# Designs tried in a protein design run: designed miniproteins, single chains, continued (4). Part 103

Each design is a single chain, and the fold is of that chain. pLDDT is the mean over its residues in the fold that is shown.

## One batch from the design tools (miniprotein)

Design m15575
Fold by ESMFold2-Fast:
Structure m15575 (fold): chain A 68 residues (1-68)
Amino acid sequence: DLLEEARDKYGDAFAKAAQELKLPAETSGPERARLAGEKLGMPKLGEGMALGLEGKTEEAEKLVKEAL
């Protein structure tokens, strides 16, 4: 599972980046992932993780594979 592998390798970094951005509580999981990815210089990985959270699993896995 490429999404699980990405979460295991980068999840802590993405969580820390989102925390540092001090995003509003109403910020959706997908939007949080996108913003964290941009902050880390990994926008493709952030978009892939966001698509996975939106249930677009095939599109998410394709982007995560390109980012890894």
Scores: mean pLDDT 78

Design m15576
Fold by ESMFold2-Fast:
Structure m15576 (fold): chain A 109 residues (1-109)
Amino acid sequence: MEFEKRLEEAREEARRAVEEYNKRNPVPEEEYELILRAAEERAAGVVAKKEYEEAKKKKDLEKAKKYLEELIEEIEELIELYKELGVPESHIKSLEKEKKEAEEELKKL
């Protein structure tokens, strides 16, 4: 399976995008580290969601469950990072809703 490699590639791409943005719009170091980590977790979640959808198409329930569990973990980490960044409560609640929807899907597998 190429899943771990795709996760690593997605995290690396997200990191490079944040580095390029910061060159033009520099933020304090502490904020930069949180933004970098948040971007990496968001990118990992996108990959996990994609792999979940493909596993579901193939009716591979074990892999679908594994990828959904990974997605839930990435959303949880992103919520904590967003709280540290002072992201508005409305955005945090949106992520909490996405997490609950993923947990409900997991219970159906």
Scores: mean pLDDT 83

Design m15577
Fold by ESMFold2-Fast:
Structure m15577 (fold): chain A 67 residues (1-67)
Amino acid sequence: DPLVEEALRIVRSDEGTLEEKAQRIAELLEGKDIETVRRVMEALATSGLPIPGEIARVVLEKLRALE
């Protein structure tokens, strides 16, 4: 899944600030449907990676906007 792979790549990246990573995730999810946002959220949650609160907030805000 290219979107899931890109989201995980952004989270794993050593480049950029936390705010820049959160913004990249927000841009990645822009215009996506609720099922796509949920799929990315689930992949991040089950990845075993430490997901910073700011990135988690952005994903949750996108999901809430699609409710």
Scores: mean pLDDT 76

Design m15578
Fold by ESMFold2-Fast:
Structure m15578 (fold): chain A 63 residues (1-63)
Amino acid sequence: MKKTFEEIIEELESQGYKLSEEQKKELEYLFRLADLDGDGTLDEKEYEIFLNSKEFKEFLKSL
C-alpha cells in the first residue's frame, strides 16, 4: 500500500494537527527525502521509517 503526500496531510489533520502553508512545505521536503524511488509515493515500510525519523518527530513537535 502506498501513501501520497495529500494522504499524509489528511492523516495528520484527522489526528488533530493543523498545518500552515510553510509547514506543508517542510513536510513536502521530508516526504521527498523519504521517497527513495522518486515515484511520488511512500510504501508502508518507507512511511513507517518516515514517521519514526527524528526530523519528522521534531517537525510534529513544532506544530
Scores: mean pLDDT 77

Design m15579
Fold by ESMFold2-Fast:
Structure m15579 (fold): chain A 67 residues (1-67)
Amino acid sequence: DEEKKRLQKKMEDGMGKLAEEAKAKDPKNANEIAAKGVAELADQMQKEQEDRERQAAEEAALAAALS
């Protein structure tokens, strides 16, 4: 699925960037910083997806009510 692949690529790209930056800031704690960033990125992406799904459900309900 193209959208699923896109989300995975976005996550992977974000993880790479976070890992690079964490390593530059503090190589000792790079793993912890990167893991935290990845978790936050995943949460953001999930919220976006959830919001889209909710919007679609609301629109469908409204269409049914208007019919």
Scores: mean pLDDT 76

Design m15580
Fold by ESMFold2-Fast:
Structure m15580 (fold): chain A 62 residues (1-62)
Amino acid sequence: MERIEKAREEIRKEILEKGADKVDVEEIAKKYGLSVGTISRLAAEVLGELEKKGEVKDGKPV
């Protein structure tokens, strides 16, 4: 899996486990060698996807 895809999957897991507000963007950025801005964008995209699918409501897992 490519670095961006790995980061996206890690973000998805963190949102589902502890909610969007507790995702450590800086830690994930450091871990995958990506910018904080890139991880923030990916987190917003993943959150939107999960909300559309009904797996997350108000940033928290259902």
Scores: mean pLDDT 78

Design m15581
Fold by ESMFold2-Fast:
Structure m15581 (fold): chain A 69 residues (1-69)
Amino acid sequence: SRERLLRIAEREAELARRHGVPLTLEEALAAAEEVAEQMESGNPPEWIKEIADKLNEIGDEIEKELKEK
């Protein structure tokens, strides 16, 4: 869902900052919003679905990393 992709982007930006790689939340959200908008369109192209799958996988890794601190 769009909300999940946006939350993944927020957490990705937070994780990047923790590792000394500043990434603006705005940049992360813009990328996630683009993917979410394409997914919400009636028939998203396969490369958008592939990106969404990658973002979900990354989100799972980020959640694990954030819990470990």
Scores: mean pLDDT 63

Design m15582
Fold by ESMFold2-Fast:
Structure m15582 (fold): chain A 66 residues (1-66)
Amino acid sequence: APPKDPVETVQSLSGEELREARERLGLSQAQAAARVTSPATLSRLERGERKISRELAERLARLFAA
């Protein structure tokens, strides 16, 4: 079966799962943030201090598809 929608998949990630996905790509927090958002926002997302919005999930899905 084809994978689930990438945006929905990313939006369902916990902060820990988001951090692991970034680390699997070999990206530092600063490198990932440069493509998606600010380093402060990405740090808060990975700590579970913020929820992943749909718009941010779209940007993250593009990062993970690369």
Scores: mean pLDDT 77

Design m15583
Fold by ESMFold2-Fast:
Structure m15583 (fold): chain A 68 residues (1-68)
Amino acid sequence: SALDKLLEELVRQLLDKLVNEVKKKHPDAEVSYELLDLTTVKFTIKKDGVTKEKVFNVETVTVEDIEA
């Protein structure tokens, strides 16, 4: 539905903001996300040859959670 598309766009805008905040704190890190569903997101963080994947709830995830 049109509402589902708007909700996904809002969620992606929130996630893009979080990624940009992490990148500002960690400029040498590559940070990306994959939206698994409207409530679940996977972040991939690559730094110093190490790749970490973390899965969070979209509503509660913070910059601190991603960078930990």
Scores: mean pLDDT 85

Design m15584
Fold by ESMFold2-Fast:
Structure m15584 (fold): chain A 77 residues (1-77)
Amino acid sequence: SLLAEARRLLAEAARRSLENGDVETVRLMAEALDRLDQGDIEGAIELLRKGRERALKNGDVETARLLEEAIRLLEEL
């Protein structure tokens, strides 16, 4: 499902952010997952956009790409 794939991408993005020491992006990803569990798709997307912006500012293009794909999948729900 789109939701399952989005959650998988979020987990991968969080793992990469943790490996890079970016605990704030990890926090945003955890909060986004909580929003998804509550059915708050719009709230989750907002948090993912913040995470993507942060990743881009930090030069983490791959994490930004993962978050962009997750946003795309969630927007199809």
Scores: mean pLDDT 87

Design m15585
Fold by ESMFold2-Fast:
Structure m15585 (fold): chain A 98 residues (1-98)
Amino acid sequence: MSKEEFDAQVEAGVDVLAAAVVLTTYENLLKHRKDDEKAREEFIKDVERILKTTTYPLTKAAAELVLAKIRGEPQEVIDAHQARFDAALAEANAIEKK
């Protein structure tokens, strides 16, 4: 394995982990803090910051999907974000398989 292939796999792994943290935090908010308006607002602010600063495609797709869901966007918009997330996840997994 070349250094470039190794570095790409490490970056893909970090992106997958960061995306998982975003999704897990959202699920935790829904299960344990669904009526906590302050926690919801703080989560939205943190996810918006991630969207402005992240260069990781899977993490960006996860953040966009979660914001669409928490904001109550139309189902067609949520479905479009889900499709982008699924595509980004497939790409990250393809990098790890090499």
Scores: mean pLDDT 79

Design m15586
Fold by ESMFold2-Fast:
Structure m15586 (fold): chain A 87 residues (1-87)
Amino acid sequence: SHHDELLARLRALLERLGEALAAGDEEAMQSTVREIAALLREHLSEEEAERAERVILQAMLDVRDGRISVAEGVARVEAELRRLLAE
């Protein structure tokens, strides 16, 4: 489905973002964040995109602070997107 394709693309981008965060690659982080923001705004309503962006930001902060792994951060964002897209 369209939502499954969106979630698959988002997962790949979130994993790339996590790898960039772990490597300290600021250029890759900025590029990946821009791709995520563009993807969300192309496929979700403004309200849904804002909610998803808040979850992504919190997951990034939790990974940076060592509270969760990159994999746990990706899983949290994916779960929230599935909740927002569920019918």
Scores: mean pLDDT 77

Design m15587
Fold by ESMFold2-Fast:
Structure m15587 (fold): chain A 65 residues (1-65)
Amino acid sequence: SSLSASEALGLLRLAAWAGVQVGPTELPGNVKVVNKGGPAETRAAADEIDAAIAAGVDTLTLEYE
């Protein structure tokens, strides 16, 4: 009925790969996305998004140092 957390994060991963800023955003369910970086950092963090989905986190914070 509603967009799942995995589906929502999958879309955000595609946005990160395309270099689009993906947060801060609250999605249906209990998923919260907080982007600390710009589009370049978000794109570089695509693997981090995959790892976060696999770990089953409720909040995805994208951070690039």
Scores: mean pLDDT 51

Design m15588
Fold by ESMFold2-Fast:
Structure m15588 (fold): chain A 68 residues (1-68)
Amino acid sequence: SIADLRAELARLLAQLSPEQAARFTELFMRRVEELDAEMRARGASPEETERRMLEVGVEVAREVLAAA
């Protein structure tokens, strides 16, 4: 669910150092701009867009944590 994705993202973000949080923000903003353009072109619902944004947030947070 969207609630589960929000909880997972919050859990991952809480693990980030300040430097990792800055890197997350940079990477996430870039991914979100690309995703927003794609979802807008496809006519995606607000709910579908929010779900996909949260999925991307989780992916980026995991990538930043894994990169050490």
Scores: mean pLDDT 84

Design m15589
Fold by ESMFold2-Fast:
Structure m15589 (fold): chain A 89 residues (1-89)
Amino acid sequence: EAEDLVAAAETGVADAQQAIAQLQAQLPSSPHPEAVQQIIAHYQRAKEHLQKALEAAKAGDLEKAKEHIRKALEEVQRAAEVYAEMAAA
């Protein structure tokens, strides 16, 4: 379980960094720059929570690791909501 949480958090950090880089590259040509900036901010917060989850998992605090993963997923959900609103506009 601890190894699974470490692997999940490491993958999540890498995925969030990739998403942020892609969105930053798209920002100058976006018709909705404020929405893209909000999505970037949510992914940055998700990455911070995943980094804290990784630290907690390595320290053996599995409950704290799970809580930070939950908060990261909430931030990703908020990013998806902003994206859906932008796509509907």
Scores: mean pLDDT 85

Design m15590
Fold by ESMFold2-Fast:
Structure m15590 (fold): chain A 100 residues (1-100)
Amino acid sequence: MGRELIERAEELVREATELANRAQRALQQGDYETAIRLAERAKELGREAKRLAMEALRVDPDAPLEDVLRAIGAAIGGIGAEFTGELLVRKAKEKLEEKE
């Protein structure tokens, strides 16, 4: 059902945001390997959240405005988490290469 997809997408956005924040802290502490691992996971969860949010909009074209807005919010959150994850992975890899 569309609402279940929205709820799952919102959960994944929350998890992705938490992982991205933890990755940023690991990066600041010089733990580049942990930063990469957490950031890649945040990126993956962000992509999945976007996919589920888009699917929710497709399966119920007559959804209430509230559900449509929630799905759009989850899709935007997923895109943001994917972008942040990608950026953190790139920065952490650059720091690892400098240390070698």
Scores: mean pLDDT 85

Design m15591
Fold by ESMFold2-Fast:
Structure m15591 (fold): chain A 57 residues (1-57)
Amino acid sequence: MEKEIEELKKKVREKMKQSSATSATALAIRVIGLEEELRRGVITKQQYAEELKKLLS
């Protein structure tokens, strides 16, 4: 699970580097929100991974 999350985070970061400033900002805001929810225990690591996959689709 954690290894998969790290790989997904790397892919999202690469997508942000290849995106326009507007798209990169939108992706960054989404990731920050998801990380805050994970940190506070609002979502599980599995749900976090699923949301990261959606950002890559």
Scores: mean pLDDT 79

Design m15592
Fold by ESMFold2-Fast:
Structure m15592 (fold): chain A 88 residues (1-88)
Amino acid sequence: SEQQKKALEEVDRAALRMLIAVNYAELTGDTELAKEILRREADRVSELFTPEQRAEIEKVRDEVLAKPNLTAEDVSEFYLKVKEIIEK
């Protein structure tokens, strides 16, 4: 549907912003900024989906945020999990 396509576009844009933030954090050591951006982008994306999908996204968000550092690989895995959740 058109609504689903727009939601997927927003997920893709959020993933790009998170990857930029994590690359910045890896270069500068500002891991707290990367975590804040990931939390904010995950929250924004979760608002586009059902309550059940939101709960799953928030769980995966919290698991990633519990890590001491974020890598580009962690963001990519998070993105793929979110896409799996929303495409059900």
Scores: mean pLDDT 82

Design m15593
Fold by ESMFold2-Fast:
Structure m15593 (fold): chain A 73 residues (1-73)
Amino acid sequence: GDPAAAKRSAEAAARAAAEGDSAAGATGWYQMHVLGSDNPEAKRYALEGAKAAQAGDSAAAKRYAELAHRAAG
């Protein structure tokens, strides 16, 4: 995997959560499932969530984090 890219995804989600409030769950799932897991499906969902977080869409970021969690198992 790429832990640096996964970490950046988690950081983007954390910023969105801090400013938009509701993506705290997304942050947790990015860190658990993307940083610790090499599952390609989980990484893909986490990346889409990070993009949503960077755009300020906390709701979409949280949904993608849930999908990443489901994919990671």
Scores: mean pLDDT 60

Design m15594
Fold by ESMFold2-Fast:
Structure m15594 (fold): chain A 70 residues (1-70)
Amino acid sequence: SMDEELEKLEKELIELLEELADKYNLSDEHKQSLISSAEEEVEEYKKLPKEEQLERLKFLIEIVKDKIKE
């Protein structure tokens, strides 16, 4: 279902943000701040149709993946 896909993408985003934080050797405080900011952004997406939530989550995931590759 789309709800299961959205949960999967949210989990993937958080895991990628943890990987990004580890790559840049961020403190636990900075890591938590990064994750919290992303969670707030995702909560704003929940006001949108589910199809647009999915597109925006995929877009964020691609941005984070690109930052990890840098």
Scores: mean pLDDT 87

Design m15595
Fold by ESMFold2-Fast:
Structure m15595 (fold): chain A 100 residues (1-100)
Amino acid sequence: MSLEELVEEIERELEELKELVEKHMDSDPAGTAEEIIRRLRELARRLEEEGHTELASVLDLAAREIEQALKEGTLTKEKAIKLLESTAERIREIAEQQRA
């Protein structure tokens, strides 16, 4: 898979996770957060297996931040969306640096 195709797949996954937050976070914050954490960690593991360690680390960090916010009772829909958007930006920045 090309780096460009990989970044597009990551961005698509993050967009799907944002949709889960928008639709379900207010009614089921714990279940929604657990699903996001699971999907981020699964994607990170696959990226690490393929040698994309830096991209995997960004996704693992996002999962940890959501898990911590959930445990602290500070996780809101707005915070989850902002975390996913920041993660997407960081993924794009790393990909641009790796093209050099």
Scores: mean pLDDT 84

Design m15596
Fold by ESMFold2-Fast:
Structure m15596 (fold): chain A 69 residues (1-69)
Amino acid sequence: SELERRVAQSYSALGIEKAGGDTEIEITRLKGKKMSEKEKQELLAKAEKESAERIAAFRERYEREKARL
């Protein structure tokens, strides 16, 4: 449907933004700090979790919209 196509397009845009922008910001942060390997891993894990939560929130919004059809 038209709605599904528009949502897929938004998902693609969100994925590109997350993969490019967020990863680059995280690498910049790591370069600026004298940290242990464990601290670096924890920071990356946090960034991945936040990304997953945003995607989950968008998916929930899509399911609500789909249920109204």
Scores: mean pLDDT 57

Design m15597
Fold by ESMFold2-Fast:
Structure m15597 (fold): chain A 59 residues (1-59)
Amino acid sequence: MDPALLASAIEFLESFPVYNDGIKRYVAEQLGLSEEERELFLTMSKEEAIAFLRELGER
């Protein structure tokens, strides 16, 4: 995964005042998440989603 793209996605989620399925789908698509990761990501809260992306950056 591109570290710069991942950092931008985290910043976007932290800074953007709206968090809904459209935003989740947009972020998942931009990061090229797998089908399994995308399905899991769509069930997450904003805080859980940010933590998940931080963990992906450590892999």
Scores: mean pLDDT 77

Design m15598
Fold by ESMFold2-Fast:
Parts: sequence; structure tokens; C-alpha cells
Structure m15598 (fold): chain A 87 residues (1-87)
Amino acid sequence: KLSEDEAIERLIEAARNEDEAALEELLRELAAQYSPAELARILRRFQIEYGALKEKEEGIEADLSALLSAPEERLIEAARRLQEKLA
């Protein structure tokens, strides 16, 4: 099980490498290990940290842009949806 900090680092790494398969697998793993609220918090921190990196680097994939632009309340919904897909 990853700590939240490690999860964020791995999410950023997968996003920077544009590795959608790795990102999706990591998100499934996190959704299985964390509650929707915890996952939303992780995704929120990912948005903030990756968003700052993206400001310097163009190239955030359209698939990730929705997550990066989502307000915090929408992240909880996204986290819940991911957990439902895993169940």
C-alpha cells in the first residue's frame, strides 16, 4: 500500500510520461485502497502539483485535463465512480 505522498509522486510520473495505462492501473489500485474522500484528497493534491508543472509544460492530455480542472467536490464523485467500477 502506498502512502498518499508516494501515490501523488507516482500519479505525477505516469501523467508526465503520458502513460495512460500506468495511470489507469494506479488509479484502480488507489481506489481499492482508499475511501472516496481520501482518494479525492489525493487527486486534489495531484491536480495542484501537476497543474503547477503543466503551467511550464504544455501537453497535459485531454483525458487528464478533466481531472485537473475538476473542483474538489467533483473529485469525490470521480473517486466514487472509480470504486464502483472496481466492485
Scores: mean pLDDT 68

Design m15599
Fold by ESMFold2-Fast:
Structure m15599 (fold): chain A 81 residues (1-81)
Amino acid sequence: MVKELIEEIKKAAKARDLDKAESYIDKLTEEAKKLPMKEATKAFLEAAKAVYESLSEDDPVKQKLLQKLDEAAQEVIEYHK
């Protein structure tokens, strides 16, 4: 379930476990490909908010995770073409 993956991303981000957070983002990407674009977009927005809330603004892990989420969202957009 997408909601469970977003919670796992939040936990990994709070732990500053970049590898684990990226792994859950990859799983979210695969699940989002199975959703309509509206629901997929909402899932990535919620995941980005979870990362934003979990880490300080100056944390380099935050920037890397937000970039990974943007790249994942683009992959899902291309998949639905």
Scores: mean pLDDT 84

Design m15600
Fold by ESMFold2-Fast:
Structure m15600 (fold): chain A 106 residues (1-106)
Amino acid sequence: GTRVTLDKEVKAKVGGSATVKATVSGAPESGTVHVIAMAASKSGNLAGTKGASADVAKGGSATVDVEIYGIKEAGTYTVSAAAFVTSSETGRVRGGGGDEGTLNVY
């Protein structure tokens, strides 16, 4: 099946940005990988995220760089990502998954 894997640990500075790599493997069809993420701390701080997309071949893998920005407070954030593959032939969703990682802000 389709598998999604995030970088386990990423570091950032308050007021800075970070890039988290999301790797999607086992694409059921050729098409486009779409990744949406959220970064939130246990204390309720929410960082901004930019979703990203990349082309993928059937049975192949793609790595997508997800930007995290607007980091206002130091602490440990959980990064949660969901990814979906859309078929280049039909435009329909053909697979997906999710994973979690950690963003440490100093």
Scores: mean pLDDT 85

Design m15601
Fold by ESMFold2-Fast:
Structure m15601 (fold): chain A 82 residues (1-82)
Amino acid sequence: EAPPLPLAELERAVAEALALADELLARGEMSEAEARRAKAAAEIALLLARGVPPREALERAAARYGVEEEVARLLANLDALE
């Protein structure tokens, strides 16, 4: 499989993904809720790569992008995987 990206390259890729979400939203190809979820997912990936624990990464991204309800469902599902 593809080798893991260095952190700096991952940060660049995340920035590009955030820009793409904004572009898709501007084109009407993505809803505001979908764009917020996509941005939250990108931030979660970056936080995980920086060594932030999964639960904390989910909570931080939810607070930043206003997706607390979506993350609450993800956390409930994660708890079920214990």
Scores: mean pLDDT 72

Design m15602
Fold by ESMFold2-Fast:
Structure m15602 (fold): chain A 68 residues (1-68)
Amino acid sequence: DLLEEVRRAREALENGDEDAFHEALYRLYRNGSEEIRELAAELSRAWDAGAPREELLELLERIEELIE
């Protein structure tokens, strides 16, 4: 369930759980469409670049919209 992985990534961001965040992104990358995979990769790069939480949440929202 890709929506469950989005929820896990959001919770991981709230808790500062880097490992859980990357696990959720990896599952989105492996199981999502091409567009979801591209956004998951962009989100991973944004995290590594130290993007603000608001930007990371916006990318997660874009992924969530593609699942529904």
Scores: mean pLDDT 84

Design m15603
Fold by ESMFold2-Fast:
Structure m15603 (fold): chain A 61 residues (1-61)
Amino acid sequence: TAVVPPTAPPGASMERARAMLDAAVREGALSQAQRDDILATSDSAKAMVDKLRDAILANLA
């Protein structure tokens, strides 16, 4: 295994964010429609995570 600099490609962060969305849907904290909207409207992992948090908070009301 080669040691690489501590910089990850953006794709890795996006995959992690998607996994978090899937987990939230599976746990019932987020609807499938909300997950799909976040995926469609998010250009970055940070935006995706921020929208996920906002959607969960909105569901809690």
Scores: mean pLDDT 73

Design m15604
Fold by ESMFold2-Fast:
Structure m15604 (fold): chain A 55 residues (1-55)
Amino acid sequence: AEQVKQQAQDQARALGLDAEVSLEDGRVLVSLPGPATDEQRAAARALTEQANAQL
């Protein structure tokens, strides 16, 4: 779980996302606390799905 969280955080950073990556109830959550474009939201959603598919 921690490794998957770290990978998601690294990918968000590589995409230039100001994202918060956390572990809640055994799941990885990628959230964008500030304003975001549709492309940034899609990227965050894809990261969330990819991370949780690895758990």
Scores: mean pLDDT 75

Design m15605
Fold by ESMFold2-Fast:
Structure m15605 (fold): chain A 71 residues (1-71)
Amino acid sequence: MEEEKLKLMQEAVDELYRRAKSPEELAIAFDLFAPFFVEFDENPVDKETIQKRLDEILEKAREIVEKLKKS
């Protein structure tokens, strides 16, 4: 059980690294991901939940980076 959880978390981190297009986007994505890491520790972890959260986080990080570029 612990191994599966660690594997899913590692896969999530790897996906953030792979999908983030800039260091700024990656930093923001990790900042947004940190609260969900605690949530995953307390609740049952499944791939669908992780994928949904990653998609939301990456979209939000992209929006924030775009806002920074406009300023």
Scores: mean pLDDT 74

Design m15606
Fold by ESMFold2-Fast:
Structure m15606 (fold): chain A 67 residues (1-67)
Amino acid sequence: DEEFARFDTDGDGRIDLPELRAYLREQGRNLTGDQLVALVHRVDTDGSGYLDREEFERALALPELQP
C-alpha cells in the first residue's frame, strides 16, 4: 500500500497517531483530535495504540474519510 508505506516512518508495519493525523491532513481531512481518537478507537480493536496495515485500510473505508 502506497499510503501506508509512505507514513510508516518506523518501518515496523504500524502507523502511530501522529502519522495518521499527518496523513489525514495531507488528504484535506479536518478532523479534531477527539474525532481522530474516536476513529482510531473504532478500528484499533486490539487496543495497541497503533494501526497496522489492515486497521489502516479499515479506517480509510469508513464513511467519514470518503470524499
Scores: mean pLDDT 68

Design m15607
Fold by ESMFold2-Fast:
Structure m15607 (fold): chain A 76 residues (1-76)
Amino acid sequence: MDEFTVETVVPTEPGKTITLRLTMDGPVRVVKVEVDPEKFKVDKIEMKSEGNTVTVTLTGEGSGENVRVVITLEPV
């Protein structure tokens, strides 16, 4: 199946986690998550797919600036 990409920009805060929730039209799985390391230093990425809902949790050090997050998804 063809993968597709969702791109978003989220605010960061020092010492805080970022949680992203995506709802799609059908069941999907997360293939990968890419984050700009100059805006957010990632220590851990947690990915969960529950039917058509995807939750991505980023743990690390935020710069206080907005960070671009690119999530690659695959239909199941």
Scores: mean pLDDT 79

Design m15608
Fold by ESMFold2-Fast:
Structure m15608 (fold): chain A 92 residues (1-92)
Amino acid sequence: APLPPEELRRLLARLIEAAREGIREGAATPEKLTPEEAVARGRALAAELAALTDPVERAEEAARRTAALAVQAGVPVEELEELLRREEELAR
């Protein structure tokens, strides 16, 4: 069964904030990744996330670390922030 709309909005807000933290962490990290290196780290991340038993914690950690990897791989911060802003509007 799907989550009630109010609970879904709270979950989406938590995921958006986790992704914003990831953007900040990626921007603060001096190491730049090639797209191939980012994909390899993303695959390793999927295995680490499988160890988390709480699906909400797993989703928050996935959002944070994926956003950080995207910034390190050269995705513009402004583009990621715009995507998160649109998701935040849909969560209202």
Scores: mean pLDDT 80

Design m15609
Fold by ESMFold2-Fast:
Structure m15609 (fold): chain A 78 residues (1-78)
Amino acid sequence: AVPVLSDEEFEKAIAKLRKQGATEEQIELLELQHKLAKGEISVDEFIEKLLEMGVITPAEAEEAREAVARFREEEAAE
């Protein structure tokens, strides 16, 4: 299981990374991953944000959406 950090632990981790020279783009990506882990955003919204940031291509976004849809169908069948 992917560990979910508390908001306080996450803020401390971000502050440490900023001191170590992390870019604003790297911080934004980590904030999005944390929101996804907490269920504050959907997987579809997360994929859209990655596309907007230029982290993934439109083709990779489509493949990710298809993979998520297949996983949901397989879980619903069991």
Scores: mean pLDDT 74

Design m15610
Fold by ESMFold2-Fast:
Structure m15610 (fold): chain A 98 residues (1-98)
Amino acid sequence: MKAPKKYVIALVADTSPEEFERLVAFIREKAKELGMEVASVGPRSVVLSGYFETKEEAIKAAEEIRKALEEAGFPPVRISIADEQQSYDVEFEFKEQE
């Protein structure tokens, strides 16, 4: 049992600047729904932060964002998750399978 800790979720998209602005706006709304905040926005990257008790909860939050982007018709994004004590790279490049 651990107290909630801060996880960082980084999303990288290989899109046009116009498409990226639309993607950032979409991610901001979904992050709010999931109790996360946008920590920074780069030219092709969005970094989110949130507090979760487990890595699995952070992965579920990232998966919800990925699904929402896919349902909205955005291209696949690269997602990585890390915290200050335990670094975990999780890649979501395509639709969820069995």
Scores: mean pLDDT 73

Design m15611
Fold by ESMFold2-Fast:
Structure m15611 (fold): chain A 78 residues (1-78)
Amino acid sequence: TLLELVRKGIVYGLTGAPEIQSLLNAMNGILQVKNPKGTVTLDLPEEQVRALVYEVARILREENIELKEGTENLTLTP
């Protein structure tokens, strides 16, 4: 499912603090049609991040999920 895809993305690329911040910055960049000043440099290719954020946005609308609270302390247990 899309939700599992988002979780996998967070776990494998966006589980740490810098990755979470990058995700939030990418969302802001995508929401802004033109953002030449706030270019977001992410570990993942911009196109891949854009696709992921688009899917996340769709899930947030349907599931009404808040990423800012749950994702900040999201870590993998060994």
Scores: mean pLDDT 45

